# Designed miniproteins, single chains, continued (5), part 22

Each design is a single chain, and the fold is of that chain. pLDDT is the mean over its residues in the fold that is shown.

## One batch from the design tools (miniprotein)

Design m16736
Fold by ESMFold2-Fast:
Structure m16736 (fold): chain A 66 residues (1-66)
Amino acid sequence: DQQVLDRARQAIRRVAAQRGLALSDQEIDDLAREIVDDMRRGQRPATDEVIAALARQAVSRHLRAR
């Protein structure tokens, strides 16, 4: 549970760094929780590949919403 959330936070930070984005700790935490909730609803395995894909999608949605 907490370990999956920490991995999601790391994935979000990695995507943000790759895109040259400055995200607050709160934004990173919110996006990480969104990813974990998405995995739970979709019954998706908590693999690094799935987490990375969801992180890219979450960051893209966040940018479009703002």
Scores: mean pLDDT 80

Design m16737
Fold by ESMFold2-Fast:
Order: structure tokens, then C-alpha cells, then sequence
Structure m16737 (fold): chain A 65 residues (1-65)
């Protein structure tokens, strides 16, 4: 699905812009995304900005690690 692939690429670009690492995993049959970083404020802002893209990819909002 080109929309899903485009959404994932946009999420990765957004995470890179904020200096955070985005990882993807299948957990209990569900595609999930995780944001990794040291600054919780930046992680929360990144999560807010990529949440609609995660939805387009068929995933829940990213989890912060």
C-alpha cells in the first residue's frame, strides 16, 4: 500500500527532524511505533506531530521509550 509506505517515510523524516529515533515492531499482531530519545518534551512534540501519520499507516499513536 503506497499510502502506508508514504506515511511511514514521513514519520521517519519527522522523527529525524526532531532528532529522535523511530522504530517499528509487530507486537501481538499489531504494527506499533516507538520514539526513542532523552528529552521527554521533544518526544511528546514529535509524537503529536506524527500521530496522524501513524493512523494513516494503520497503527496506534507512537509509544515513548
Amino acid sequence: DILRQTAILMMKSTATYYGVELTEEVVDGELRFFLHGKDKEILEKTKRDIRPLAELAGAPPPELV
Scores: mean pLDDT 83

Design m16738
Fold by ESMFold2-Fast:
Structure m16738 (fold): chain A 68 residues (1-68)
Amino acid sequence: SADEILRIVKEAAEKTGISQSTALALAARIVEKGRPLSEEEAKELAKRFGVSQSAVLKASRIIYELLS
């Protein structure tokens, strides 16, 4: 549900220091792909949102684990 996705997004943001809006964009891509983000996807998204690639990869793992 949307409420569950918002809870997951909030947790990923809190654990990585990225914004909730950035975490929501990552969650949408993970749902679309049905898998965690690749390193190339994380690199492009990190550049787009002005955050570290490591933070994006960590958020991606948290989001995927909580969705599974």
Scores: mean pLDDT 87

Design m16739
Fold by ESMFold2-Fast:
Structure m16739 (fold): chain A 90 residues (1-90)
Amino acid sequence: ALEEEVARLRRLAEIAKTAAELSPDPQIQKELNKLADRAIEAAESVKTAEEARQAYDELRPEIMKALMKAFNKMTDEERDRLAEALQRVA
């Protein structure tokens, strides 16, 4: 259903936003916030479940790549904190 696919896009946005808030690198923070905004815009603009799935498939790998860049710039303590926060939103 469209509502379930839109919920997945909103969850992607929340993951990206959470990672941005906890990222110590300003450039990665900006990248993650931009990706979160794109996911929210997609969630608000899609009219069909197919459009929502297409947007998710395009955004997910970009968000995961940015998330991995954030992890690589973090201390072990910062990574643990991010992992705990992501478990609450996933």
Scores: mean pLDDT 85

Design m16740
Fold by ESMFold2-Fast:
Structure m16740 (fold): chain A 70 residues (1-70)
Amino acid sequence: RERVREAIRAFLLSLGLTEAVAERIANAPDPVRALARFLRRNRLVESPEAYARVAAQLGLSVAALRRAAE
């Protein structure tokens, strides 16, 4: 749980986002869903391969990340 939040924060910071944005997403009630929706809304992850890469970095399945984005 906490490891997923830390991974999300680190990932967002690696994309050049501010600590405030990273913390807002990581501390959401469903941080995976918040991340997936943020990535979709801002078009940061558009291809199946990009989703697979993000899912691998977070220790998640591609299906779980895609379902969270809805």
Scores: mean pLDDT 72

Design m16741
Fold by ESMFold2-Fast:
Structure m16741 (fold): chain A 68 residues (1-68)
Amino acid sequence: MISVEAAAEVARRAAERGDGSGAAAGANTKSLGSGNPGDVEQSRAAGEAAERGDGEAAREHALKAGLA
């Protein structure tokens, strides 16, 4: 079982490195692959934010994907 905080930290650290793919993957894993449009959208948003260098936004989107 993955804690939501751990998943958010993974996304934040990936964003700090400029790894949008890593942040998106982390958020997608936390959403448990439910296939819900909202969860998938949040994972994609986390990746996009990370590519822009917004670690805080990436982390927040990852949290929403996992805490929904």
Scores: mean pLDDT 66

Design m16742
Fold by ESMFold2-Fast:
Formats: structure tokens, sequence, C-alpha cells
Structure m16742 (fold): chain A 82 residues (1-82)
């Protein structure tokens, strides 16, 4: 997979994760965050991957919608700048 393909797929999973968080589907959101983290690592962006892993934990363990969305926006900005 190219870096560009990994970045595009990561952004698609971020958008799906945002929708799942907004719908209160934290298990589904966590799955999308885990996929985004893997793709961010493949793209050479470990900082974004770590943020997605934290967002997955926050969504699944705490149900903290606002914090999960804040982390997603931060990671999305890192992906867009790459």
Amino acid sequence: MTKEEALKKALEYVDKAIEAVRNGDFDKAAEYFEQAAKLAREAGLPEAADIFSTASFVARERGDKDRALELLETAKEILKKA
C-alpha cells in the first residue's frame, strides 16, 4: 500500500469513527479507530496512530464522546498535513 492510499483510507475510517461516536456506537467507533491507527502507522505517522489508539480507549472504556471527537480532529489534522 502506498503512503497516499494509507492516508486516504485512514481519513475514511476517521469519518466513519466520528459518525459512530455521534451515534453512541462506541464499539464500532473503537474498531474504526483501530483500523485508522494501523493505516497511520503504515503511512509513517506514529503520533496520529497513538492518538487513534487513545481515542479507541476513551470511546470504548469511558464513552466520552466529546474527548473522543477532540482526539479524532487532532489526528485528522496530522493526516491532512502529511
Scores: mean pLDDT 80

Design m16743
Fold by ESMFold2-Fast:
Structure m16743 (fold): chain A 98 residues (1-98)
Amino acid sequence: SQQQIVDQLVDELEEAVKNRDVSKLQEVADRARSLRSSTDPDLQQRLDEIARTAETIRRLLENPNDEKVREEAREVIKNLKDPRVKEILERALKDIEK
């Protein structure tokens, strides 16, 4: 199902974050965007949040000392509705701020 594909994409996002894999984060964002046009409206929101989160974490990993990028990540967290995607970004930001 499309929901299983979206759930798998969240699993791939979480793995990419754990591995600090910038290329895989870009791949996850691109895949989420490509799936958006053929997906139910309820899943479109999850795909948009997955893409935004993958991009945000990629920027955090590429710019770990940039306070502006960290502040942008905090703003993204406030607007995320998917609890698992939100937890992934919160954990990534916390690990960067160590």
Scores: mean pLDDT 86

Design m16744
Fold by ESMFold2-Fast:
Structure m16744 (fold): chain A 80 residues (1-80)
Amino acid sequence: SAEDEARIRAVAERLGLPEEAVELTLGVIRGETAVTPENAPAVERILVGAVALDLPLSPESRARLEAALRALRKAHPDVR
C-alpha cells in the first residue's frame, strides 16, 4: 500500500539505507523479488527498524516479509 511504502522509505532514511533497500523490500512484499542470503540483512533491518522507530508496517506486509525471511532461514540454516 502507499502507506506501507511511505513507512518503509521513512525507516530506510532514518537508518541510512539506500534506495535499493526500499525497492528490495517493496519487491518482496509484492512477490516480485526473492529474499537471498545476500539481500536478507537489508530486509531484516527495515522490518526491525519499523517496529523500533514506531513506524509499523501493516500486518499483511509484515507477515509477507517475515514469511520470506523464515523460508530463507529454513533453506539456509547457517544464515542468521
Scores: mean pLDDT 80

Design m16745
Fold by ESMFold2-Fast:
Structure m16745 (fold): chain A 89 residues (1-89)
Amino acid sequence: EVEKWTEEEIKEIERRREEVHERFIERLLAQGRISEEQARRARADPEGFEEDVLRRKAQEAGVSQDEIDAWLAERRKLKEELEEQLKKS
């Protein structure tokens, strides 16, 4: 068993996560839970898709657009910081 991850092994794990995400999108599309446009956007921009879903849910809950925009901007900043830390591996 490999105790240390190589760059190649890390890339393979990342590809598997992308494949799982893609299959999830295909299921949602097949069930009619998302549109083809949303599926296309999710494939091109997984983060944008997540933000779109969260934005819609917050709007349905009656949260103001300004609060939603501020919250999504904060989430994006946190994700960028986490990605920067992962690149140090």
Scores: mean pLDDT 65

Design m16746
Fold by ESMFold2-Fast:
Structure m16746 (fold): chain A 84 residues (1-84)
Amino acid sequence: SPIDKIIEEAEELIAEAKELLANADNLSQAELQQKYDELLARAQRIAAQFASHRSQMTPAQQQRMYQLFQELQRLLGEIAQKIQ
């Protein structure tokens, strides 16, 4: 379903954000910035998809998406600290 794909895309983005954070000190500032911008753009697309499908989601699916967004915000914030 479109909803399951949104959740899967969010989980995949979290995995990639964790990998980027773990590897951040081995990247140039330019490479880290580029990868961060790519993750941020993907996070924004997932948020837009969530907003569009939220009314069709079960409470459990909505709760899962909120948990995934909290984790994404935490990871993106930690990556941003390595750039700024």
Scores: mean pLDDT 89

Design m16747
Fold by ESMFold2-Fast:
Structure m16747 (fold): chain A 86 residues (1-86)
Amino acid sequence: SKPPPLSEELKKKANELIDYYRQRALELADKYLTPEQREEFKALIDEIDNNPDLSIEDKIVIYGELAGEAFEGYRFANKLLEEAKK
């Protein structure tokens, strides 16, 4: 088995981080939002997940904000953008 290219490894880690932030955001929504707001939030998640115009980096930033970890999401997204352009 050959190791994947660095950019593919970073994209895989990005998807893992998106999954983590999505789960955390859903847990926060379940704790703090009203039932009506939870339905709106689920619709937002579905729109983000199915939007072909959103890059992996965009999804990390958005989900990081929703998870209450905007700084970490932004930091990781910037790291991916820098390494993807080299």
Scores: mean pLDDT 74

Design m16748
Fold by ESMFold2-Fast:
Structure m16748 (fold): chain A 75 residues (1-75)
Amino acid sequence: EIEEKIKELNKKFSDAVEKARQAAENGDEETAQKYKDEALKTFSEALKLAVEAGIITPEEAEYGLKRAKELLDSI
């Protein structure tokens, strides 16, 4: 089910964000950047699936991606 796949990807995104925050707080900038990249990639995949399934519009996906980048930049 596409909805289950999107839910799995959203959980993976959340986990990667948490790992990025922990690495950044420990001063491990390389590991933090790695998890930020993983989080952004995972979220982009979730947005793409949601657009393909007709759950959200491409414009909503672009907005979501922008917000995710802002979140990751705050770490």
Scores: mean pLDDT 84

Design m16749
Fold by ESMFold2-Fast:
Structure m16749 (fold): chain A 84 residues (1-84)
Amino acid sequence: DLEKLAAETREEVERAAKELQEAGDQKTIDLMAQVVAEAARTAKSDRDLAVALAAGEALLPFVTDPALQAALRAAIEAARAKLA
């Protein structure tokens, strides 16, 4: 069930990002955003696209760099289009 997998991924990533933000570890958040954006662009299966999309949407509010926010938003939109 892709909906359940997406919901679980969103919850896990949001929790991890919140903990990193509270710790002041923006560098790890930015690295996670880069990895998720790449995963969303390179994913070949609906499962991998759904996971990358959920992770990207959960992570986006925690990204402070405008260029990285733009790159992550573009990757999310591309993944969403592939799933449609």
Scores: mean pLDDT 86

Design m16750
Fold by ESMFold2-Fast:
Structure m16750 (fold): chain A 84 residues (1-84)
Amino acid sequence: MKYVPISEVKDPAALEAVKLVDRSVVSGEPITEDTLVNLDTLDIVNKKDIEKAEKYSAKFAPDTPLEDRLEVRKREIELRKKIE
């Protein structure tokens, strides 16, 4: 899996990069114990963002990357903020 729990990130450089971001790139929520890190991009996401992205599985092909599903989730959050 491309995303790993923040508690399992052992690379000091990755942890430093995560501290600079300090928020989910999808939801903008702060780091929690359920936060996941993408080791390739050092982006952070919360578990609930992945759960929400996965609920769109019926709209995507089985091999659709998690990154594409997370982009849909990010767009949903952006649109919700504009409607308020």
Scores: mean pLDDT 64

Design m16751
Fold by ESMFold2-Fast:
Structure m16751 (fold): chain A 64 residues (1-64)
Amino acid sequence: SPEQEALEQVRRRLDEAVRNRVSPEQWEELRAEIAEVMRTLSLQGQAELSRLLEDMERRLQQLR
């Protein structure tokens, strides 16, 4: 589905950002872009994306 494709694209972008250990400023910019994507998703998709964001933020914080 288009929603699953959008979630996969976001996951790849978040994974790349974590892998590259982006700055807090770059992470906040990415979060703002993702917030726009979140508005286009179903409630289930929004919940999945929120959990993904929390997981990726935790991983990034541990790497800093």
Scores: mean pLDDT 82

Design m16752
Fold by ESMFold2-Fast:
Structure m16752 (fold): chain A 87 residues (1-87)
Amino acid sequence: SAAERERMVRGLESLRDFILNDPSLSEEVKEELAKRLEEIAEKVRAGELTPEQALAEAARILAEAYERTGNRAVYALAQLLRQELAE
């Protein structure tokens, strides 16, 4: 629905802001994740991704970042995203 799409876009924007303000992440990782989240949000707005697909994609990129960095905050955010929308 349009309301679910709007909620997902706002959630992705909030997640981007949290990542950009997290002092435990390198600037390179922040820029990469922010860009990827922006791309997902754009696709949701365009109707190319459903909220469920966007949630799965956001969780996937955060899990991949965790594998590369070992950063526990990124892992925790991936878990929280999967819990925000009832699956």
Scores: mean pLDDT 79

Design m16753
Fold by ESMFold2-Fast:
Structure m16753 (fold): chain A 117 residues (1-117)
Amino acid sequence: SPEELAQKLLDALVANDVDTAIRYLEELLKHPDAVEALRKALEGKIPQLLNVLAFGSPEARYLLGLVLGLITPPGTEKALATYFYNILQDKEAIDNLVKGMRDAQKDPKKALEKLKE
């Protein structure tokens, strides 16, 4: 189900398993309910998001950005970047997140294809 794929995607991101996370997101994006499933999966999961940003690879941070860009209104990337930066003080982590969010606003499937290269 889309909800199961979204939960497995979040688990893979927290584990820093980027290849597995990419596969789950790619499969999830085939479903019309992908955005709603992602929104529900991330509800109340701020500690897990902070874990990915603090300890994940640049690719995991970017992929989290793709996910957040899909579920947030256009133009929210600056507000989210400010929020997370105030907690973590890690500019490189936040820059990777913001890049993912912006790429999701253009073409999330093309962004995933670039990550596989």
Scores: mean pLDDT 83

Design m16754
Fold by ESMFold2-Fast:
Parts: structure tokens; sequence; C-alpha cells
Structure m16754 (fold): chain A 87 residues (1-87)
């Protein structure tokens, strides 16, 4: 679907990768949705809540991009190593 394709493209761009396994993309989407649900009450009157309330793939992708921007360099490097399985 459009959300999965967009998330995959954002992950490839953010991690600097050419390929990404669908299983990893699915895990990220699942964790992302869980994170949104957990934070729903905490961000109720914020721009993030307004984007989430308008349930479109475009808005979810915008929120996901913001989510990725919160990852520090250590987390991103760990993800690259896990995906590539290279030293």
Amino acid sequence: DKLKKGVKELLLETLGLEELEDEIVDEFIEKFKETLELNKERVKDSELYKLQENNTDENLLKIFKMYLERFDEEVLEGLRKKVLKKL
C-alpha cells in the first residue's frame, strides 16, 4: 500500500540504504502505530494529533518522517548494521 511504500522510501533515505526487507518495514510500521496510539493522549492538542486524526497515508507519512527525525545517530547506526549484517 502507499503507506508501506512511503515508509520504505523514508527508511532507505534516512539509513542511506539501497534495499530494505519488507519484514523490517512491516516491523517499523507496527512499532510506529503502537507509538502513535501510546502518545495519542499526550499530543491531543498538537499538530501531530491533528495530522493523526485526518487518517490519510500522506498525513501518516508526514508523522513518520517526524518520528524518524527523533532517532539519534547511535540508533540509526545500529539499524544500518542490523539491516546490512556487515561490519
Scores: mean pLDDT 66

Design m16755
Fold by ESMFold2-Fast:
Structure m16755 (fold): chain A 66 residues (1-66)
Amino acid sequence: MEKSKKAIEELVKWLEEQGKKEEAKKVREAAEKNNYSVDAALKTAVELLGTEAVMDFLKAKAEEQA
């Protein structure tokens, strides 16, 4: 549960840094409604931002951990 919350908060923070505060709010709300499901948060992000933006976030995270 905490790990999923942290992943969602990192996604929300990244969206806010991109200037997408409304999208960040919707992603957080979707996660909260679905017991902080990462899948629900990612699905909402894809619907609001498109697959390319979500892929950019995932690539940035992979590069940070490499």
Scores: mean pLDDT 74

Design m16756
Fold by ESMFold2-Fast:
Structure m16756 (fold): chain A 94 residues (1-94)
Amino acid sequence: SSSIDSYVERLRDTMIRMADEVETASPLDRDAIVALATMMVNVAVKSSPAALKADIQAAGDAFLDALERGDSAAAKEAARKLADLVRESLLAQS
């Protein structure tokens, strides 16, 4: 199995890249980024324990809202919070 820390770091890096790209993306590329991010958030919520589902959904919604607005700084902040909650979720399941 992959290290939880390695997985979470890759997830955070992916979300930060999305935040960087959305600021200058075309409408089509931005929609694609938001669609991919939505799938990532849905998987994180679905795979989380019941106690963390609401917090992960809230952090995910903040990330998606920031991406839709093109707010790279807000998206990066939400990405860090979401990554920390995903780490907590994975540790609780280990």
Scores: mean pLDDT 87

Design m16757
Fold by ESMFold2-Fast:
Structure m16757 (fold): chain A 84 residues (1-84)
Amino acid sequence: VEDLKKAAELTRKIADAMEAGLENLPEARKYADELIASPSPLLKALGRTVRYYIDLAEAGKHDEAVQKIREIAENTEKLVKEAE
């Protein structure tokens, strides 16, 4: 439950940073690195997935990457509510 709440918090921050523009990709990477640095296997796997989409945004597919990160954040937030 605590790991899931942290996942929701960090994925929302990543989504917000990516939606704010390409200049905020370093901030999004910082939050993804926090997920990867977690001892939780769930948070590590999620961090690697969001890192992939940040790389996709840098490669010129920003709109596609933002949509996917937004979906991840929304789904993670929904799982937190269902776990309560």
Scores: mean pLDDT 81

Design m16758
Fold by ESMFold2-Fast:
Structure m16758 (fold): chain A 100 residues (1-100)
Amino acid sequence: MSQREQQLALLDEALALAEELLARTRDSNPEVAALVQQLIATLEELRAAVEAGAPREEQDALLARALSILSQIQRLTRDDPELAALVGRIAELLLRVRGL
């Protein structure tokens, strides 16, 4: 698998987990749901940038934005162990993307 194929696979997994996080928070926590929608939009933009072979600086800026949004979600979900675990899995995937 190429580096780009690995990045796309990790981003697709992160997007799937973010959609699950949105489904779990949409009715119960509208503040978290709004941040998750921003995360999904940023990850979709990052995925498109990776697929198009955009400059590394553009990809890094989008990844930094996604990690910043995720950090806000982590603070708001700290007291919910199931949501915190899901957020942690997304963070691990994004850090793996950064390492490529």
Scores: mean pLDDT 89

Design m16759
Fold by ESMFold2-Fast:
Formats: sequence, C-alpha cells, structure tokens
Structure m16759 (fold): chain A 78 residues (1-78)
Amino acid sequence: SMLEAVREASEGRLPEELQRQLVRAGEALGLDTEQLRKAARALADAIEAGASRVAADPALHPLAQIVADGLLRGYLER
C-alpha cells in the first residue's frame, strides 16, 4: 500500500500523522508509490536535519512539529 511504502521510506523518521497526510496529499496530486517514497525520504531528511538541533532542547520539541507541518505544506503547494 502507499502508506506502507511511506512508512518504509521514512525509516521511522516521520511521525505517523505526517505519513498519513503525505499519502492523502500524494493521492490527491496523482503521485505514484515511488514518487511518494522520494517525497517521504526528502521530508524526513529535512526534518531530521532541523530536528536534530531541536531535540537537544526539550523546550523546543513543539517546533519540530511546526517545521514538519510547514515543510509538508510547502512541498504540496509547489
């Protein structure tokens, strides 16, 4: 399934809600499974690079979700 492909491509790096949102958005945009895998990996890489700094400070943990939401919306609207 598309959700399983996104889960595997994410390698545990994306929150489950973002995985589900990516699948829904990808279906709406007509993306195939391989395009969704590439999108999941790119999003996970971007979040991991930003979140690795945020994870060092528990007070900044809510920012990781805001960044993830912003990156997902930016990717889907472009």
Scores: mean pLDDT 67

Design m16760
Fold by ESMFold2-Fast:
Structure m16760 (fold): chain A 85 residues (1-85)
Amino acid sequence: SSGLEKGIQEPLDFLEESTKELEENPELEEKKVEEMKKEAKEKVEEMLEAISKTVPPEYQEPLKELFEKKYEEFLEVAEKVEKKR
């Protein structure tokens, strides 16, 4: 449904935009990086749960893999920023 598509795009956009912000601003304050990591984790966990409950089984695995991949990419960039501190 259009509602589900919009619900999926918002957390994906958040992960992509947050990753870009970290790449463009590696000097970001530690507290802000930690807050972004917490928000990303909460959004991903909520979406994985929603996918398990609302998406047909044949689409669950590829959609979960997409979110897990985007989250891993975000965490890798965040960890690189933190390691430089």
Scores: mean pLDDT 78

Design m16761
Fold by ESMFold2-Fast:
Structure m16761 (fold): chain A 74 residues (1-74)
Amino acid sequence: IAELVEQLSDPDPAVRAEAARRLGEIGEAAIEPGAEPLARLLSDPDPEVRAAAVEAVRRLGPAAIPPLVKALSP
């Protein structure tokens, strides 16, 4: 999980997209460490990375919503 969270900040958009998908597959255990980095990817300049982040959030489910909202708040 920690390695995947680090990969969410990788300079390669393909690495960021793959890490987001993998965190979504892991589920609940990825919510706390991944919420802030995943929220950042929702605003990523690469459309494939944004799509992967949306899919990861969808897979993580409603428990991910509160920490993601916190991360997205100004």
Scores: mean pLDDT 73

Design m16762
Fold by ESMFold2-Fast:
Structure m16762 (fold): chain A 75 residues (1-75)
Amino acid sequence: SEEVERAKKIAEKALANEDFDVGLALATMIYGLFLASGDKEAAIAVLETFLEGARKRNAPEDVIRRFEEELEKLK
């Protein structure tokens, strides 16, 4: 739960970046780090948090689709 909360906060900070592409790159790196450390729940939290923000910012549909597919694979 602590790692999940941390992951959400880090993803929110990445999403707060004025440049969406930079925020996307940061979120992708953070997601990869949590997966590499075995924190699957934290990795899921990063994807979910970023998907919510990406939809709100009208991100390209292909970006949203890729994140949704990745999230489903983790279940």
Scores: mean pLDDT 76

Design m16763
Fold by ESMFold2-Fast:
Structure m16763 (fold): chain A 76 residues (1-76)
Amino acid sequence: SKADEAVEALKAGDHEKAEKLFLEELEKQLKENYPKPLTPEQKEKVRELIRELARNAKTVDEIQELMAKIVEVINE
């Protein structure tokens, strides 16, 4: 999956590729599972969390915490 490719890019230190792949997978999931589009504020918050995940997350726990925050923003 693109999420698996994003994790591999993160392991390789390619934070830009990881950010892009995580964003693409999220946009696909939103399109398939959420009929209402995100607000501009929700989109920016999600992008910031993906950027933090791609650039700063060092542990599986940190990745899971940031993913949980992304889900919370989507469900606002």
Scores: mean pLDDT 73

Design m16764
Fold by ESMFold2-Fast:
Structure m16764 (fold): chain A 93 residues (1-93)
Amino acid sequence: MEEKGKRIEELAERVEKQRKDLLRQAEEYRARGDLYTARQLEAQAKMIDRGLKAAKELAKQGKYDEALSLLEAALNGDLNKVLELLQKFESEK
């Protein structure tokens, strides 16, 4: 069913909003002179972006369950899980 594809698009939109919110927060902390917190938020946003791009590629390959796992990990802020899944899926070419 097209249901998994629709779920992936829905989660991808939510993940992209979360990524933009992290970058906005990073700019606020940077403006306040808190460069350490700003860099942490920027690093989180980069990891989420990498997960989002990988999930879209997996979905194009018909690997919907793998794409959903990446998007759910990113949405939950589980960056260690995102990294683990990226390493696993990048090795399965």
Scores: mean pLDDT 81

Design m16765
Fold by ESMFold2-Fast:
Structure m16765 (fold): chain A 111 residues (1-111)
Amino acid sequence: KEYEELFRKVKELLEAQRQADIQETLAHAENIRSISKKEGKPVEEAAVGGFTLPPDLSKEEAIEIARKLGFDPEFVEALLEAKGSNGITLPVMSKEEREKLIKEAKEKVKK
């Protein structure tokens, strides 16, 4: 039952964050695309905001990634359990940094 109350709070936060993320991501993507068109260069991952946790990550691996990014493990556990409702978006990072964090998390869990 306390578990369900935590899910309710997390869903409310995810909905509020989703709206903010949409606005920020659209503004960020528009700005980057404008610069890309001006320079005549293709835009890669930099056109998108946020980092969505891969669905193939274990709970422990996702918690280690969140810890490295400064999030509380309890918060991430609640997000993983509510992932059927909304996506989980973390701060913007490069593809290389994302892959590095995932690899480190897997190594820590296995020890």
Scores: mean pLDDT 53

Design m16766
Fold by ESMFold2-Fast:
Structure m16766 (fold): chain A 73 residues (1-73)
Amino acid sequence: MLKPVDEEDPDEVVHDEPPDSPIAKEIDELLSRISEEVLRLQSRRPVTREELRRRLKELREGIQRIKERHKRE
């Protein structure tokens, strides 16, 4: 049961023709991560509108990168 190495990626397919639509999974994970960060900030301190805008920009760019990666490669 002991493993010397565990910290590998979850075997995600990088091709654009996977049966499980990894695009949706990656986008969902990105959304969850950003949402968690915003919630953590709100529980710790007030989140400014500018911070939210930056997070939204990162989300949009992240989604684009995921789509581009899985669309052709």
Scores: mean pLDDT 64

Design m16767
Fold by ESMFold2-Fast:
Structure m16767 (fold): chain A 110 residues (1-110)
Amino acid sequence: MSDLERMFQALATTDTALSEAQRAAAGARIASLSDELAGRVLGILNRVVTLLNERGGLSDAEVEGIIAGLRSRFSLSDAEVEALRAALRALDLAGFVELLLAVAERQDAA
């Protein structure tokens, strides 16, 4: 089991948890990224998963901290920033992962 699968499995008891199929798909997509972008994605996901596991939610300050981390590591449009912020505020982990992977895949292709 990958470190990503292990992290998502820790959330299996929460409403924000990804399904086994969603975790496997995310892991495969991350494995297809360059090592640098894979590391950036895993770093952001580990921070989000850790905060959700420890606190059961995200404060506005924690959401903005995650968004600042994303802006420093990825080339994001204002629309992508707002979509990522909305997913974090909704505790939509599946939506957040999908948006983050789409951004990373676009940047890897450039």
Scores: mean pLDDT 75

Design m16768
Fold by ESMFold2-Fast:
Structure m16768 (fold): chain A 75 residues (1-75)
Amino acid sequence: MAAPGEIGIGLERLPDGRYRATVYLVDANGRSVPLAVFEADTLEEALRRAEEFARELGRKTGARVVSGQPSRDAL
């Protein structure tokens, strides 16, 4: 999981068979603040868009990006 000041990506499979990737920032109190949500028909596309956003945000802010993993039930 991402630490305070880091950017994380959460991955989940939706009931309709689509995938959701959520880019979040962990604040100083350890709270996950959602910044962007990307939904796609494939896990790869959802993750790709979330990673592009997270990398650009990390570049601009200097925050570390930590990749998420899908739940075991999503695979």
Scores: mean pLDDT 73

Design m16769
Fold by ESMFold2-Fast:
Structure m16769 (fold): chain A 68 residues (1-68)
Amino acid sequence: SAIEEAIAAAKGGIAGALRAAAERGDGNHTGTALSIAVGNGEVSGELAAAAVEELGDRRGAQGILRAG
């Protein structure tokens, strides 16, 4: 997945922060961690965009499960 690829590409504390934020479904902290990773040259902007889109899709699926 794009999120897992971004986490694998990120280094040190940013990788941990990105995983924790994505697991919580925290779009703001996920976006911040991705921006730092892109700025560090660890994650491409294209991969970061794909990871944000995937997080949105995962949140939609969770919404359906909570409604059912």
Scores: mean pLDDT 74

Design m16770
Fold by ESMFold2-Fast:
Structure m16770 (fold): chain A 86 residues (1-86)
Amino acid sequence: GINEKLEIANLALEALTAALKGDVDAAEEALKKIETLAKTSTDAEVKNLAEQYVNLVKEALTSTDPVKLIALVLQALGERIDLESS
């Protein structure tokens, strides 16, 4: 449901913000929490959203470009705002 989607979006923002700060361990911890929620959820929309955010976080963790990291954070924020507006 919407609460699970918001939890995943918040974890994705935590992971991306940690990656931007260079805190790889914190980013990986948030990523693991997203993956756990995806595996335990029975909601296909929650699973699909989690997969999208996992991909964004993995892209952030493999990128050395701060501008790209900022763009990914802004994208995740926009997606979270859309969920709040639903």
Scores: mean pLDDT 77

